# Designed miniproteins, single chains, part 10

Each design is a single chain, and the fold is of that chain. pLDDT is the mean over its residues in the fold that is shown.

## One batch from the design tools (miniprotein)

Design m318
Fold by ESMFold2-Fast:
Structure m318 (fold): chain A 90 residues (1-90)
Amino acid sequence: SEKIRELLERARRLAGQVADPRVRALILEAVDLLEEAMKNKSDVRVTIGLILRVIGLLIDVERLAPDDPIAREAIRLIREAMKLLLEEMK
């Protein structure tokens, strides 16, 4: 869980460096939703719903900023955090 928090904090810091405010807002929303998923990991239905929404936000980031290396790194960190959260729920 500490590693997930570290990944999300790094993604949040990278979001601050993203030039497009729309892309920044999507990354920050994805981080907030995944932090909420961590708080609710015992409630599988709630957690899966939040994760599905995060996946949609990351697709929107890729669509809006396909060539932004900072946005790409933030997405990578958030995807790794999601993977670790799903492993903790097994």
Scores: mean pLDDT 88

Design m319
Fold by ESMFold2-Fast:
Structure m319 (fold): chain A 97 residues (1-97)
Amino acid sequence: MLEELEREFEKRVEELKKAGDLEAFRELMREYAEKLEELLEDEKVKEEVEFLLKDAKTEDEKWQIIIGVVKLSYLADEEKKKEAEKALEEYKKEQKE
């Protein structure tokens, strides 16, 4: 989930505060921005964004739409992973004995 990405960076921010390293903090913020951009390059997310942006009139509206689609894409991926793991475990249980 996108919130998990944010939490990981929050942990690192706390560690850097302890060390007092402002340059490392800036590097961490850049890394976060790059990961967010990668998510926006996904074809599935891109299609949804383009469709919804047709009706957006302000920069704020466009940004809210982008963030919303990104979060939803992460939620969908988690659901698929759970289904795949369950199917694999069931298959392995049948094969073990």
Scores: mean pLDDT 56

Design m320
Fold by ESMFold2-Fast:
Structure m320 (fold): chain A 89 residues (1-89)
Amino acid sequence: MPLSEASEEQKEAAEELLREGERKAEELEELGEKLGVDPRKLASLVTAFRIEVIGLATDVEMGLISEEEARARLEELYEAFKEELEKLS
């Protein structure tokens, strides 16, 4: 079938995932500050997390994964980055 442009639902799901990802990125920054993580390492880790979130949102917008799958991956990603912060403290 011809490639159709991203549906309104896919765009809305991607935007919601980006909003949830940004909230989680802010939570990682706050956690890193509380743990005394080096500001440069914290900034690098949070930037890497934001890049991963953008990738997930792009996959949702392109219809490559479902919103439910993207949300599950976002939660797994968030927990992995929290564990990484613990190692940097």
Scores: mean pLDDT 82

Design m321
Fold by ESMFold2-Fast:
Structure m321 (fold): chain A 84 residues (1-84)
Amino acid sequence: SKSVILSIIGQILRLIGLLLESTDPELKELLEKALELLLELLKNPTKETLEKAIKELEELLEKSTNPEAKKILSELIESLKSLL
């Protein structure tokens, strides 16, 4: 639906904003990876691709040791889960 697409675009814009303000190279790398996943999702936003994107973001969260990145990834995952 258009609502799902707009929600994904909103999260993309949020990540771009966070990237522009970030001075931490590790945080920036994690945010860039999350952004790439959302841009791929936006090309074909289906329930299956949304579930796959959530799983990939959960894997990034598990691998991250940065507390700020973990918070951002957790909030992003919850936002995407609300679209299922």
Scores: mean pLDDT 86

Design m322
Fold by ESMFold2-Fast:
Structure m322 (fold): chain A 78 residues (1-78)
Amino acid sequence: MELLERLREVLERAKKLVEEMLKNGGKPSEELKEEIERLWEEAVRLYRELVEAGHEEEARELVNEFLEEVKKIGEEAL
């Protein structure tokens, strides 16, 4: 399940960048914004490939875990 592993890796990288953004008062540099955007585009592509391969439920669970973790990080940063 290489696509699921790649999606998880991309989401973990995006999560770390979101953490750094929040530590800086939510004001990302242009470079950080571009990196987050690139990771999001890659995640969307991987998610679509997983849906087409019949792994929609697993991909959805990974995205939901990511969103929950990002919300938790936001709460901890406040």
Scores: mean pLDDT 76

Design m323
Fold by ESMFold2-Fast:
Structure m323 (fold): chain A 110 residues (1-110)
Amino acid sequence: MSLAEQVAALAAETEAQLAAIIDNLDLSPEQRAWLLARARALVAEVVAAVEAGASLADIEALLEARLREIGAEFRARNPDVPEATAEAVMDAIGSVVLRMARQILALRAA
């Protein structure tokens, strides 16, 4: 498998993991679809950043900034969702995406 094929496979696996996490949340189908769309965009952005030579520290800073933006927008759109629930969702998305970034960085080092 080429490096590009391995990265694409990791991105697809990460998107599947995010979909499974989001599907298990006590949220409306519309809320889940919105979160999944944002999570997929974040996966693509992180993959592009790693391919452009971003360090792990750069990726952690990017994730922190984007998850803050996504979390704020989600809360603004869904005032009935508790803040703790929104924070837990953002933490889960961030953990899964960061794990993917670490795996891609390890592949590039091999």
Scores: mean pLDDT 87

Design m324
Fold by ESMFold2-Fast:
Structure m324 (fold): chain A 119 residues (1-119)
Amino acid sequence: MTPEERLARGDELWEKAKKSKDPEERIKLYVEAALEYVSAGTDEAIDRAIKRLEEAVKEYPDAVEVYETLANIYELRGDYEKAAEYYRKASEVARGINPELAERLRKTADDYEARAKAR
C-alpha cells in the first residue's frame, strides 16, 4: 500500500472503532488504525497514531495493547524514555490480568529506561 492508502485505511479503521459499541472491538480497531498510520511512515501519520492512541488510553485505561502500541511507536522513533514509560504502564495494567506478561513488560521497560539514560 502507498502512504496515502495507509492513511486512508487508518482513518477508516478509526471511524469504524468510534461507531462500535463493543469495547474489545473498539480497542482492536484503535490499535489497527495506529499500525496503518505507522506503516505510512510519515511524521504526520506517526503523530496522528500517537495522538489517537493517547485518546484511546483515556477511554480505556486498562487496555494493555494500547500502551504496548504507544511504547512500540516511541521505540521506532528512538524515544526510549517514552517507550520505557508506556511499557511500564502496560506492565502495571497487565499485573491483574496476566502476571507473566506484566513481568515481561516490566523488564522491557527497565531495558529501555537504561538505554534512555545511556543515550
Scores: mean pLDDT 86

Design m325
Fold by ESMFold2-Fast:
Structure m325 (fold): chain A 72 residues (1-72)
Amino acid sequence: AADDAAEVAYWKKVAESFKKLAERGELTPEQLDSLIEAAKKDLEKYRAEGRQDVADALENLIKTLEEAKKKL
Protein backbone atom coordinates (compact mmCIF):
# COMPACT_ATOMS: atom_id res chain seq x y z
CA ALA A 1 0.00 0.00 0.00
CA ALA A 2 1.12 3.59 -0.64
CA ASP A 3 0.82 4.43 3.08
CA ASP A 4 3.07 1.50 4.05
CA ALA A 5 5.68 2.56 1.46
CA ALA A 6 5.67 6.08 2.97
CA GLU A 7 6.05 4.69 6.53
CA VAL A 8 8.92 2.39 5.44
CA ALA A 9 10.67 5.38 3.80
CA TYR A 10 10.16 7.43 6.99
CA TRP A 11 11.67 4.78 9.31
CA LYS A 12 14.63 4.21 6.95
CA LYS A 13 15.30 7.97 7.06
CA VAL A 14 15.01 7.95 10.89
CA ALA A 15 17.52 5.05 11.09
CA GLU A 16 20.02 6.90 8.85
CA SER A 17 19.61 10.10 10.91
CA PHE A 18 20.28 8.31 14.22
CA LYS A 19 23.21 6.39 12.69
CA LYS A 20 24.80 9.75 11.72
CA LEU A 21 24.15 11.22 15.20
CA ALA A 22 25.74 8.16 16.84
CA GLU A 23 28.77 8.36 14.48
CA ARG A 24 29.23 11.99 15.63
CA GLY A 25 29.10 10.91 19.30
CA GLU A 26 25.94 13.00 19.84
CA LEU A 27 23.91 10.20 21.50
CA THR A 28 24.38 9.02 25.10
CA PRO A 29 23.68 5.40 26.21
CA GLU A 30 20.60 6.72 28.09
CA GLN A 31 19.28 8.44 24.94
CA LEU A 32 19.86 5.25 22.92
CA ASP A 33 17.96 3.20 25.55
CA SER A 34 15.01 5.63 25.37
CA LEU A 35 15.00 5.51 21.55
CA ILE A 36 15.16 1.69 21.53
CA GLU A 37 12.23 1.50 24.00
CA ALA A 38 10.13 3.90 21.87
CA ALA A 39 10.97 1.98 18.65
CA LYS A 40 10.01 -1.35 20.28
CA LYS A 41 6.60 0.07 21.25
CA ASP A 42 6.06 1.30 17.67
CA LEU A 43 7.16 -2.14 16.38
CA GLU A 44 4.50 -3.88 18.53
CA LYS A 45 1.86 -1.47 17.17
CA TYR A 46 2.73 -2.13 13.51
CA ARG A 47 2.93 -5.90 14.10
CA ALA A 48 -0.54 -5.80 15.70
CA GLU A 49 -1.80 -3.95 12.58
CA GLY A 50 -0.29 -6.67 10.31
CA ARG A 51 1.98 -4.11 8.58
CA GLN A 52 5.00 -6.38 8.15
CA ASP A 53 7.03 -4.14 5.78
CA VAL A 54 6.82 -1.27 8.31
CA ALA A 55 7.61 -3.68 11.17
CA ASP A 56 10.73 -4.85 9.26
CA ALA A 57 11.87 -1.22 8.86
CA LEU A 58 11.45 -0.66 12.63
CA GLU A 59 13.40 -3.86 13.38
CA ASN A 60 16.22 -2.37 11.25
CA LEU A 61 16.00 0.89 13.27
CA ILE A 62 16.22 -1.05 16.57
CA LYS A 63 19.25 -3.02 15.26
CA THR A 64 20.93 0.26 14.19
CA LEU A 65 20.38 1.78 17.67
CA GLU A 66 21.61 -1.40 19.45
CA GLU A 67 24.78 -1.47 17.29
CA ALA A 68 25.38 2.23 18.12
CA LYS A 69 25.04 1.44 21.86
CA LYS A 70 27.57 -1.44 21.58
CA LYS A 71 30.16 1.01 20.16
CA LEU A 72 29.87 3.31 23.22
Scores: mean pLDDT 83

Design m326
Fold by ESMFold2-Fast:
Structure m326 (fold): chain A 83 residues (1-83)
Amino acid sequence: SVDEIIDEAVAKFKEMVAQGADPRDALLKAVSEALRKLLEKGLITREQAVRIFRKVMEVLDSTPDDDVDAAIAKIREVIKEEI
């Protein structure tokens, strides 16, 4: 399901940060991986993936860098609203 793919991406993000990755870079990699899986499963179109990625960039630009949980929650909402 969409929620399972998002939860897997969140887990991967947390693993990357625990291993010393930059949180913004880790979020972008996790989002890219989630969008790839959603596309491969036919759950979104390429046009939806482009719109989601643009909205994710807006979230990252508007959310304080130290508020990672808020960024994750907003990104989850963006993905679910497009589907």
Scores: mean pLDDT 82

Design m327
Fold by ESMFold2-Fast:
Structure m327 (fold): chain A 89 residues (1-89)
Amino acid sequence: SSALEQLRQRLLSLGFSEEQVERILRILAEVYKETNGNITLEQIDEALEKDESLSPLQRTIALGFFGSLMENNPEFFEEAVKEAVEEYS
């Protein structure tokens, strides 16, 4: 499976709905484009905070998950976000 599909499955496993996962992935793609690939956890946090479908706890879970990926598996994170940009462009 693609990196984007693996990221989608991991988000579903954290308890997000399919609709929430698609919104989160679109938000990541938008942040990536706006930062010209220099995505930061702070910009992800700001963008997720604007999504009214996510509770404060769900936003905290998503942010912690992305922070962990960026630290421990940055190549996978980068590939998945690039694939999201292609899908949501």
Scores: mean pLDDT 87

Design m328
Fold by ESMFold2-Fast:
Order: structure tokens, then C-alpha cells, then sequence
Structure m328 (fold): chain A 100 residues (1-100)
């Protein structure tokens, strides 16, 4: 069912964010604001999954803006951009399921 597929995609996003948050905790050079925003996004998606792909995209766009405002390391910035691109591709799959 579309509902079950959307739930599985949300679980995948939570897993991606959880792995990223765990790796961020091991990096003392990463800005605390970037770590906090990553944990906040993960916890918000886990506790109160967005009601639509559009709402989730808007939340991820806010995450990207906050993280890139604080992160100056080019490798970590590139890592965040790749993670956001991967999550955006998953959100596009939710959009397709909502339109079906």
C-alpha cells in the first residue's frame, strides 16, 4: 500500500539521519549548531512524521540552511549536501506515492 511504502521511506530517512547524528557526535570539530540541528531533524521526523512530502521538504530545506550557515569545513559541507540530496530523492518518491 502507498501508506506502508511512505512509512518505509520515512524509516529510511530516520535511519540516514540517525547514522549521520552518531557520526557527528564522534567529530569534536563539527559546529554544535550543526549537530543540534541534525538531532532535532531526526527527532522531529521520528516523533511527528510530516503530514506531506512538501512539509518534509520544507523542514529539510530549513535544516540545510541552518547547517550551511554554521559549517565552514568544505568536506563536511559537501557531506551535508550529499545527505540532503539523498533525502530529497526519497521525498520525491513520497511525492510520487501521494500523487498515485
Amino acid sequence: SAEAEIAAIIDEIVTILGIAAAEARKDPSMPEEAKAELEALRNEVLANPPTSAAALRARVDRFRAVVLAHETDPERRAGFERMVAHIDALIARIEALEAA
Scores: mean pLDDT 87

Design m329
Fold by ESMFold2-Fast:
Structure m329 (fold): chain A 136 residues (1-136)
Amino acid sequence: MEAEEEAAAKKAQELGDQMTQHLQTANDNLKQAAELLKKAEEDPSKREEYLEEALEKAITALSHLYQAEVLWEQLQSLYEKYKWSKKVQEVYKQAQDARAQQDAQLAALFADPEMAKLAKEALERGEEELRRLSRE
């Protein structure tokens, strides 16, 4: 019993840590995109260059958000299976708290309508590229 709980808690920790890392990387890329959008507004001569770089950062961020969601679903499945384990419950709560902190940062970034528009364009471009690659 102890060995099974320890293995489950370790896997939960690994999933939670990987999810948190992907969320942090997504937030960092979106913060960089926000800075590039500001630079585009402040320097019209380089506006198009900054906007394209911001879009690339947003596409990278969306890829990491997708990976974090997959890891979160795996962690939730482990939580449901090991509800009896205090160690798994504690790890899951830590991952929930980390996710909530990252979600708050994302919400603050997307309060800017220009960031919301950038994310929509990044999603559309990312989907088109994935469709192109999946046909080859």
Scores: mean pLDDT 85

Design m330
Fold by ESMFold2-Fast:
Order: C-alpha cells, then sequence, then structure tokens
Structure m330 (fold): chain A 80 residues (1-80)
C-alpha cells in the first residue's frame, strides 16, 4: 500500500508499506519519510516532537487514519 503525505511546503511524499505491516511499522515508515524529506525550516520542530508523533500515529488502526493524521500534523507545522 502507498500513503501520500503533503509536507508543510506543499510537496508530496509517497510512503510505500507492505500490506501486512503493523500500524507501528507504518507509523515508523511515515515518521522516517517525513524526517528525510522535510524542509530544513521545519526539521528542528519535527525532531523535538518526533516521539509524540510516532506514538500518535502508531495508536491508529488503519492506513487511511495514519495518512489523515500525518497530513493534519504537517498542516499544523506549516503554521510555525
Amino acid sequence: ATLEITLPDGSVVKVEVDDSASMEEVAQAVVDAIEKNLPEKYKETFEKNKELVFEALASLKTLEEIQEAANLLMLSLSDL
């Protein structure tokens, strides 16, 4: 499966995960993809909140919920 995450600068990152992946594995893949692709301006703020973001995403039950939550987080980060 593929998740699409829109970063604060409007760029889109595609995260490919195995269909059998746990929500924890999906959350980690999303966090890693954001960290790798995030513009420098937002990296420090994201790093400070990385563990909280992972825990929030890993608590979700579907790929759609993880994608929505990650996109909402990126929108919140764009206001900083």
Scores: mean pLDDT 82

Design m331
Fold by ESMFold2-Fast:
Structure m331 (fold): chain A 107 residues (1-107)
Amino acid sequence: NKEEAEKEGLALKIAEIGLKKVEEAIKKGDLIEAAIYLLAAQELIKKYSVNPEEDTEKLYKYTVNLLAEALGISLEEAKKKLEEAIAEAKKKPEEIEEKVKELEKEA
């Protein structure tokens, strides 16, 4: 189906751009900004993906792996740090909405 293929293509592009922004935030040591971009990308994936649960989980797992590699820590410690950053990011819904608009415009 063409519509399904186009929708999945957009979800993939959003995931790629979102992951790049997450990686950039991790490299500058801003884990809260990384979490904000992750949440923004997940919101758009839920809107456009034909497999939203699988695609959002995949993005989360990639983020955990990137954080573990960047900090030289275990996957378990990376998950803890990411969950703490996500909790802080959720207190900033206006910033999440800004990043949703940014990612959607770039995709």
Scores: mean pLDDT 84

Design m332
Fold by ESMFold2-Fast:
Structure m332 (fold): chain A 76 residues (1-76)
Amino acid sequence: AALEAEAERAIRAMASAFSEAIGLGIDVGKEKADEATELAIQGMRAIERATSPEERLRVAEEYKRRALELKAEIEA
């Protein structure tokens, strides 16, 4: 279904955002890399707990936003 495909794309986008944040964190110090990694673990656990494609999409978008916010903080 279109919503399931959209949720999958959102999860992949979330994973990419966390990969970028973790990579940048490694460059600036272990604490930022650990913070990004912990947030990624929380996001994946939240997706695992989601019971519908709608919930997975919402959770993926939320954690992607948080990953991008952390990335912006690291780049500042």
Scores: mean pLDDT 82

Design m333
Fold by ESMFold2-Fast:
Structure m333 (fold): chain A 99 residues (1-99)
Amino acid sequence: MRVEVSYEVSVDENKGVTVKATARAEAPRGSRLTLAIDSVTVEADGKKVTFSAVASALAREDGVITVEASITFSDLAKGKKAKATVGGVRAAVEEVPLP
């Protein structure tokens, strides 16, 4: 099965940092699509914080399945500069036996 993975990073000094990842696959019913953001490191005002996210979904029918995972750091004060580093984005499709 072909899995397509994309991510986008938005940095706004008034809204913070948002990392959004999307995985898309064509899979038979009963397949599980899992998307992992391994690490997002945000460096701002001498502080460094690292986060991760995982999302998954089961295919209820044959066809296209999409999973999104997002991380938002909204605690950045107005006017502060931030740097975001994405350490990795992974996706996998696994066929799960239906009950």
Scores: mean pLDDT 73

Design m334
Fold by ESMFold2-Fast:
Parts: sequence; structure tokens; C-alpha cells
Structure m334 (fold): chain A 137 residues (1-137)
Amino acid sequence: MIIGRATPFLVEVAKRLLERGEKVTVITHKDDPYIEELKKLGAEVITFDKISQIPEIAEKLKDKVDGVLLTSLGAESLTLPGIEAYEKIAEIFKDKPIVVITSPYIYERLKKIKDITLVTSRDPEEVADTFIEAKKK
């Protein structure tokens, strides 16, 4: 499962995971322009209207996913609702691998809840490989 705003970067990460035979579910904003591209690539796309809805959507999918990749929520990543959504997701998926592509501030907060894998690379290939390796632990 990938959670974040649908950007060209997120689309490329999803594509690399699908090319490796992974089943990809993306949770993204309803107004994101890349939703149809993600669906054409073979990803399942679930949309949210408000950041506060993300934890509830993710929790319903908990038993259907092997791990979570947390990406940027855009301008809302460092807002109080964005921070709260990231923390709630880390709590919901405490027993599953979580990989994050985020700011040092969010990483330090999530690390207190669960052992989190931080990716500093912006190469979609390396991000996809790191996520797959995290699922093997």
C-alpha cells in the first residue's frame, strides 16, 4: 500500500513495484491528476477528500496488505492533520513493515511509535527495492 499525493514520483514507484509482481493499492487525494494513469498501470486506487480520512481507509485494508509506503501528503505533510494521520497510520500498522519518504521531523515522531525504515533516495527503483526488502523482515 502506498499512501500520499499522486505525483510523477509516486507513479514511478508504483510502476516499479508492479513490474516486480507486487499488488499495489494507492491511497491518494480525489483531485490528484495521476489517478487514471495509476489505474491504467494496474494499481487499485482509493481516494480521500480530507487527510483525516486516511487512517480509517488504511485500517480497513490492514489485513489485505503486506506493508505500507508513506510518501508526501503535499503541503499538508507538516500540518497538524497531516502529522496526526502519519502517527495514526504508524499505530495501525505497528505489526507490519512501514517505509517512509518524509522529513526528518515526521521520521523522528514515527520512530517513537514503531521501527520505521527511512528512504532518503529519490530514485523510484531504489525506493521500490527498499520497500520489498523491508517486507522480508
Scores: mean pLDDT 81

Design m335
Fold by ESMFold2-Fast:
Structure m335 (fold): chain A 99 residues (1-99)
Amino acid sequence: MATKLSKEEIEEYEKILEEFREKMKKEGIPEEVIENIVRALENSRKAGAKMSKEDLIEELEEAMENLKKGIKTVPVLLDEEEYKERKEAKKKVEEKKKE
């Protein structure tokens, strides 16, 4: 779904992305990784994610923290079925540990 944003909203969104690019660069995160994160978030927004300013900041902070911990995961869009399968697999692992 195409999200129609006002000019002011687009400028604010771009400013947040630029501020986080600078923060990630200061933390020593490679530019290619930063661009992959930004692109994934933009793709999610274009795919119909209604992202607030607060949600965007949260996603960027989480990505930065994961990269600082050495977790180099590429954000992927999961469909409902894949998300459900991962949730079920996690439950089965937790149930086996409780037995």
Scores: mean pLDDT 62

Design m336
Fold by ESMFold2-Fast:
Structure m336 (fold): chain A 95 residues (1-95)
Amino acid sequence: MSKEEILRKISLDLFRRVEKLVREAIKNNWSDEEFLQRLVELAEEFLKEYKKALYGTDEISEEELQRFVDEVISLAELIAKILGYPDFKVPRPPR
């Protein structure tokens, strides 16, 4: 399996997990704080799984996690826009 194929599969899995969370947040009218907490938990879990699978370690730096959370927030906002909720915004955690 090529590196590109692995990255594509990982990206698709991340997209599906984030889409499910966005749909649940919209359906259940979650607060921005509740959604952010769940999104951070998803990002941390996914990043640990990803690093363990590819590098044999689940060690994550604070900077790496913060960067990945920012990317996952951007993805969630993009997914919400695609689903017809362009006003859906997530507060970004302080750096």
Scores: mean pLDDT 75

Design m337
Fold by ESMFold2-Fast:
Structure m337 (fold): chain A 106 residues (1-106)
Amino acid sequence: DRALAALRRINDEVSFRGLVLSPKLLEELQELRARFVGALARKDALAAVQHLQALVDLLQKAAAEGDESARQLLLQVQEALRRALGLPDSTSLSDALARLEELARE
């Protein structure tokens, strides 16, 4: 499954280490990551994409509010998505996530 392979690569490449996140934001992100990993374990690619989208939405909100660590984590997710899917550097996070969802629906 191409979607599951890409999602597993994204999970392996994205790290919360070295980031200064608020305790509440870190807790919410860890809960979403646990759900994402659980979906991967069940081979539920669509559920995994939905949890990844929720994680991205949470990070985008925090980054818009001035959280630099959330912005750095968004960059990690975007770079991991581009590499996992073989997409150009010009690909937006939104377009990369849409491509991943298309693969998960196959």
Scores: mean pLDDT 84

Design m338
Fold by ESMFold2-Fast:
Structure m338 (fold): chain A 66 residues (1-66)
Amino acid sequence: MREVSEEAREKAIELLKEYLESKGVPSELATALARHEVEEMLAGARPPPDAPEVAHRAWEILESSP
């Protein structure tokens, strides 16, 4: 698991949350799902190549964190 800044984690969560809300997921559930996805990414769960662009952007934020 890669150690990342709190700012990078929050940016990734917000990006995924906004995507989920755009698909009709309620804000509270979107936040919970986005946090879960970020925790999985931090554990090394890289998005597959055919995943939505937002997943790859979230991974990039976490991977490139100083």
Scores: mean pLDDT 78

Design m339
Fold by ESMFold2-Fast:
Structure m339 (fold): chain A 92 residues (1-92)
Amino acid sequence: MAVKEPTEEQLKKAYEDGYELAKKAIEAESESEQAALMTAGELLIIAYELEYGKEAALAAADGMIDAAKEATKNPEMAAEIIERAERIKKNL
């Protein structure tokens, strides 16, 4: 289903993009900003699947999960990020 097979550099970028976006969601001070960043993270995974296929989408999701697991702030948001990213991974 992918238009392109992902390169090593594209997989690394997918992971880093997911990691940074999840980190921003956890660090956000408002619930509305957290919700917007979470939605952006889910759309990022889908966008990577459409452009580069399942492996790039999995890399983006793994970045989000790793950022959430490392987080000490907002444990509820971190748990929600992990749950949503794992659900998307299962459906890829």
Scores: mean pLDDT 82

Design m340
Fold by ESMFold2-Fast:
Structure m340 (fold): chain A 87 residues (1-87)
Amino acid sequence: SHMQQVLEEILARLEELIEKIEKGELSQEEARKMVEEILDTVKKHLPGEVDIQQLLEEAIEALEAGKVEGAVKLLRFTADRIRRRLE
C-alpha cells in the first residue's frame, strides 16, 4: 500500500540518520534538520501516526538541548514503532 511504502521510506531515513549520528558525521543542527524533514513527511502522509510524530518532536527537542544520546534513543524507539506497523 502507499502507506506501507511511506513507512518503509521513513524507516530507511531514520536508520541512515541514526548511523550517521553514531559515526559523528552530522552536527546537531544537521541532525535536527533531518529529523524535522522526516517529521514533515509523517505529518503530510501519516497524519494519524500521532505517537510517531510525538517521538520525532521529542528527538528534535533533545537535539536542540544538546542531548544527542537521548535523541538517538528516541529515534530508535521511532524506528521500532515503524517496524511494528510494518508487521
Scores: mean pLDDT 88

Design m341
Fold by ESMFold2-Fast:
Structure m341 (fold): chain A 118 residues (1-118)
Amino acid sequence: SKEEIDKILNEIYKLVDEAYERLKQIAAKVPDPEKQERLLKIIDDFYNEVKRIIDELKEGKISVDEAFERIVELATRFLEEVSKVAPPELQAEIGRIVGEFLRKVFELLSKIEDIKKK
């Protein structure tokens, strides 16, 4: 139902907000102020782009499959940009946060797909 989908979308928005806060905490550990500022911008851009995808999904402008593909593409580009500015140990920590985020979001997207097929 629409109400079930809205509940799942709210869970996805919460996961996006939680990942954003965790990523900002990691960025604060970058010792170089210029690299820290660049990493924060990369994180802000990723956060805003993911939210736009979820908004388009909520509005029925894109399919669940399109949302999945766009989020994978964004995460790939995000991790590539992170690798240019973050130290290796923080890259690993960011990769773990993003991996956990993607796994949870994709599980929730799968639930939306199942509801729409009924």
Scores: mean pLDDT 89

Design m342
Fold by ESMFold2-Fast:
Structure m342 (fold): chain A 87 residues (1-87)
Amino acid sequence: MLSPEEKAVLALGEAYIALFEELGREDAAARLREIVEQLRAGKISAEEADLRIERVFLEALLTLSPEEQARAIAAVRAKVAEIRAQL
């Protein structure tokens, strides 16, 4: 059974994967899928996965247009609110 922390990190990672797929950023989506798979396999901790996911997100964000950045920020806020409501 996954811990609340592992569930939160997985949910955030999956939201970022969906976002970058919609934005056509398959490079970022692929990197995020690898991290999520490693977390599910128990190869990395939730803390390590969170750090890696945030790094990929930040690197990708810097290459986006202002409109895409606004969409990314809105998606993150919505997902964080969902996760917080479940805790």
Scores: mean pLDDT 80

Design m343
Fold by ESMFold2-Fast:
Structure m343 (fold): chain A 59 residues (1-59)
Amino acid sequence: ELDELLRELAEKYGVPEEHLRRGAAGLEATFGRPPDREELERIARVIANGLKERAEQRA
């Protein structure tokens, strides 16, 4: 069911599912437990902003 949530959030925030899945794994490692929806939404926004900034810095 986590995979469904990751897909939904990836589409909602415009990030690749693969990047969000990696972010979710990082959260799980940090918290010592699976992340909840709010935590995943937060990381999705952070990933989206980070990807946008890096893309804009490249020529």
Scores: mean pLDDT 75

Design m344
Fold by ESMFold2-Fast:
Structure m344 (fold): chain A 79 residues (1-79)
Amino acid sequence: MEAEIEKARELGRQLRENAETALSMSREEAYELAREAIRQLPKVASVAATEMALGLAQAGNLDGAAGAVEAGNEVLSEQ
């Protein structure tokens, strides 16, 4: 659990630190990236999606953040 949460937080941190890359992502690309992170971290899927959305939003990519939120909401609706 703790290791998976830390991996999810690291995903958000990477997006914040690589803001130029984060800003260049389309909503669709951010959605696919979030779906992949959820697939890798299924036990903390909502945390992974939230951290990625926050990282994208903090980098200034609100469309990308919306894509990550969409991916997270789909997983929650499937539970």
Scores: mean pLDDT 79

Design m345
Fold by ESMFold2-Fast:
Structure m345 (fold): chain A 56 residues (1-56)
Amino acid sequence: MKVKVKEVKLVEDEEYPYLVQITLVNGKTFYTGFDSKELAEKAIKDLLGKEIEVEE
């Protein structure tokens, strides 16, 4: 099922320094890690307002 991305933000974690938190309009939240700040910032711009497929 495709769900629209409501919010995307960069969060710092001790094990994953460029961790991105993605919040969907249905309230589901998930995380993805990046190798660099530039890649994380690009993903934030690319994902905000996009629809993504969600598993159960």
Scores: mean pLDDT 74

Design m346
Fold by ESMFold2-Fast:
Structure m346 (fold): chain A 64 residues (1-64)
Amino acid sequence: GPTLTFRALADYTATAPDELSLRRGELLRARVLAPAKDGFVRLELLDTGEVKLVPGDAVRPAGA
């Protein structure tokens, strides 16, 4: 998917090693790889090269 900057809308604590912890207002540069199950999205983080899951309702494209 396209490379976007996302903003975290809420704090989130990762409950699994493939999940990303978020703080409200945090910015993430990422590619959307696929919708995941259970309301998560799979993101490739450009700053680290890691692939992580975040809650889809906890992030939005910055500047949208």
Scores: mean pLDDT 76

Design m347
Fold by ESMFold2-Fast:
Structure m347 (fold): chain A 95 residues (1-95)
Amino acid sequence: DEDKNWEAVEKDLEAMMERLGLSEEEKELVRKALEILKNLSPEDQAEVRNIWRDNGGDPEALYEKIKKYKGEEAAEVVREAAEILVELQEKAENK
């Protein structure tokens, strides 16, 4: 339901952020990135999911896609949020 159920996506992200121990500043950045994604057209949202699937969640691939549709500032927020999530998952797994 990722395409049409953003509340479920938000709930899953909130649970993941709490489990990974994100700071409030990091959580706000992830929430801002999610709002940017929610404001894409359904077609652009599908392309973002394809980038995530095909590139394993590559922050640079997400940056280029969001920059095209929402501009550089929005793309930077999405990239930074993705980088935080990747770094914290790696830190949790290998300390």
Scores: mean pLDDT 71

Design m348
Fold by ESMFold2-Fast:
Structure m348 (fold): chain A 70 residues (1-70)
Amino acid sequence: IDKIIQEFEEYKKKYLEEVKKLASDETVKDFEDTMDNRLKQLREERDSKQAEELAKEAFILAEDTLEKLK
């Protein structure tokens, strides 16, 4: 789980920087809040398989958001 959380935090930082370049302050805040909520769920998860699914879903959401801003 710790590795999944670490990878999530690294990807969150990368996506947030990209979104900041392309989007309004309001959109950036919404994205950050969404990722923070996902990270909180991930930290509270005790099952590694569920943690992997939560992280994967969040990465897909982040990638979709970034593509829509391009």
Scores: mean pLDDT 75

Design m349
Fold by ESMFold2-Fast:
Structure m349 (fold): chain A 97 residues (1-97)
Amino acid sequence: LLESAEKLEEASRYFEEAARAAAEGDAEKAREYMKKGLEYLSKASRSIPGSILGLILQQVESGLLALDEGDYEAAAESFRIASDLLYVSSQQLKQQG
């Protein structure tokens, strides 16, 4: 559980960096950070309730779509929400371990 919490914290940090890059208009950097965050999420996704994981993935998809459309504000917001959900999930796992 603690190891999974650490992976989710890393995913959260990368999604936060992606949100910042998107807000700055750096689509390539935002995609790079999202890819890294998703790699960490994939290693600990089984530790997240399916409903919450679904919400995180929906925000990721919405953010990447907004980024492709040049809507940097919407992309940053979606990545920020996904980051927050991951952080809350990581803290809940730490409290259980």
Scores: mean pLDDT 86

Design m350
Fold by ESMFold2-Fast:
Structure m350 (fold): chain A 55 residues (1-55)
Amino acid sequence: SAAEEKARKAAYEMAKKMVEYGKEKGLDNVIKRALEFAEQRLSEEEVAKLKAFIE
């Protein structure tokens, strides 16, 4: 549905911002929480994109 699509996009953008913040500040715990959040809400492909960003 449109609501599910909107929620998924919002979850991805939130996880991405958390990963970017954690990487910039060297906060491994923030990155870990962002990935856990993503794994509960997003596809394996979207989680893989976030993990690639950390590298």
Scores: mean pLDDT 82

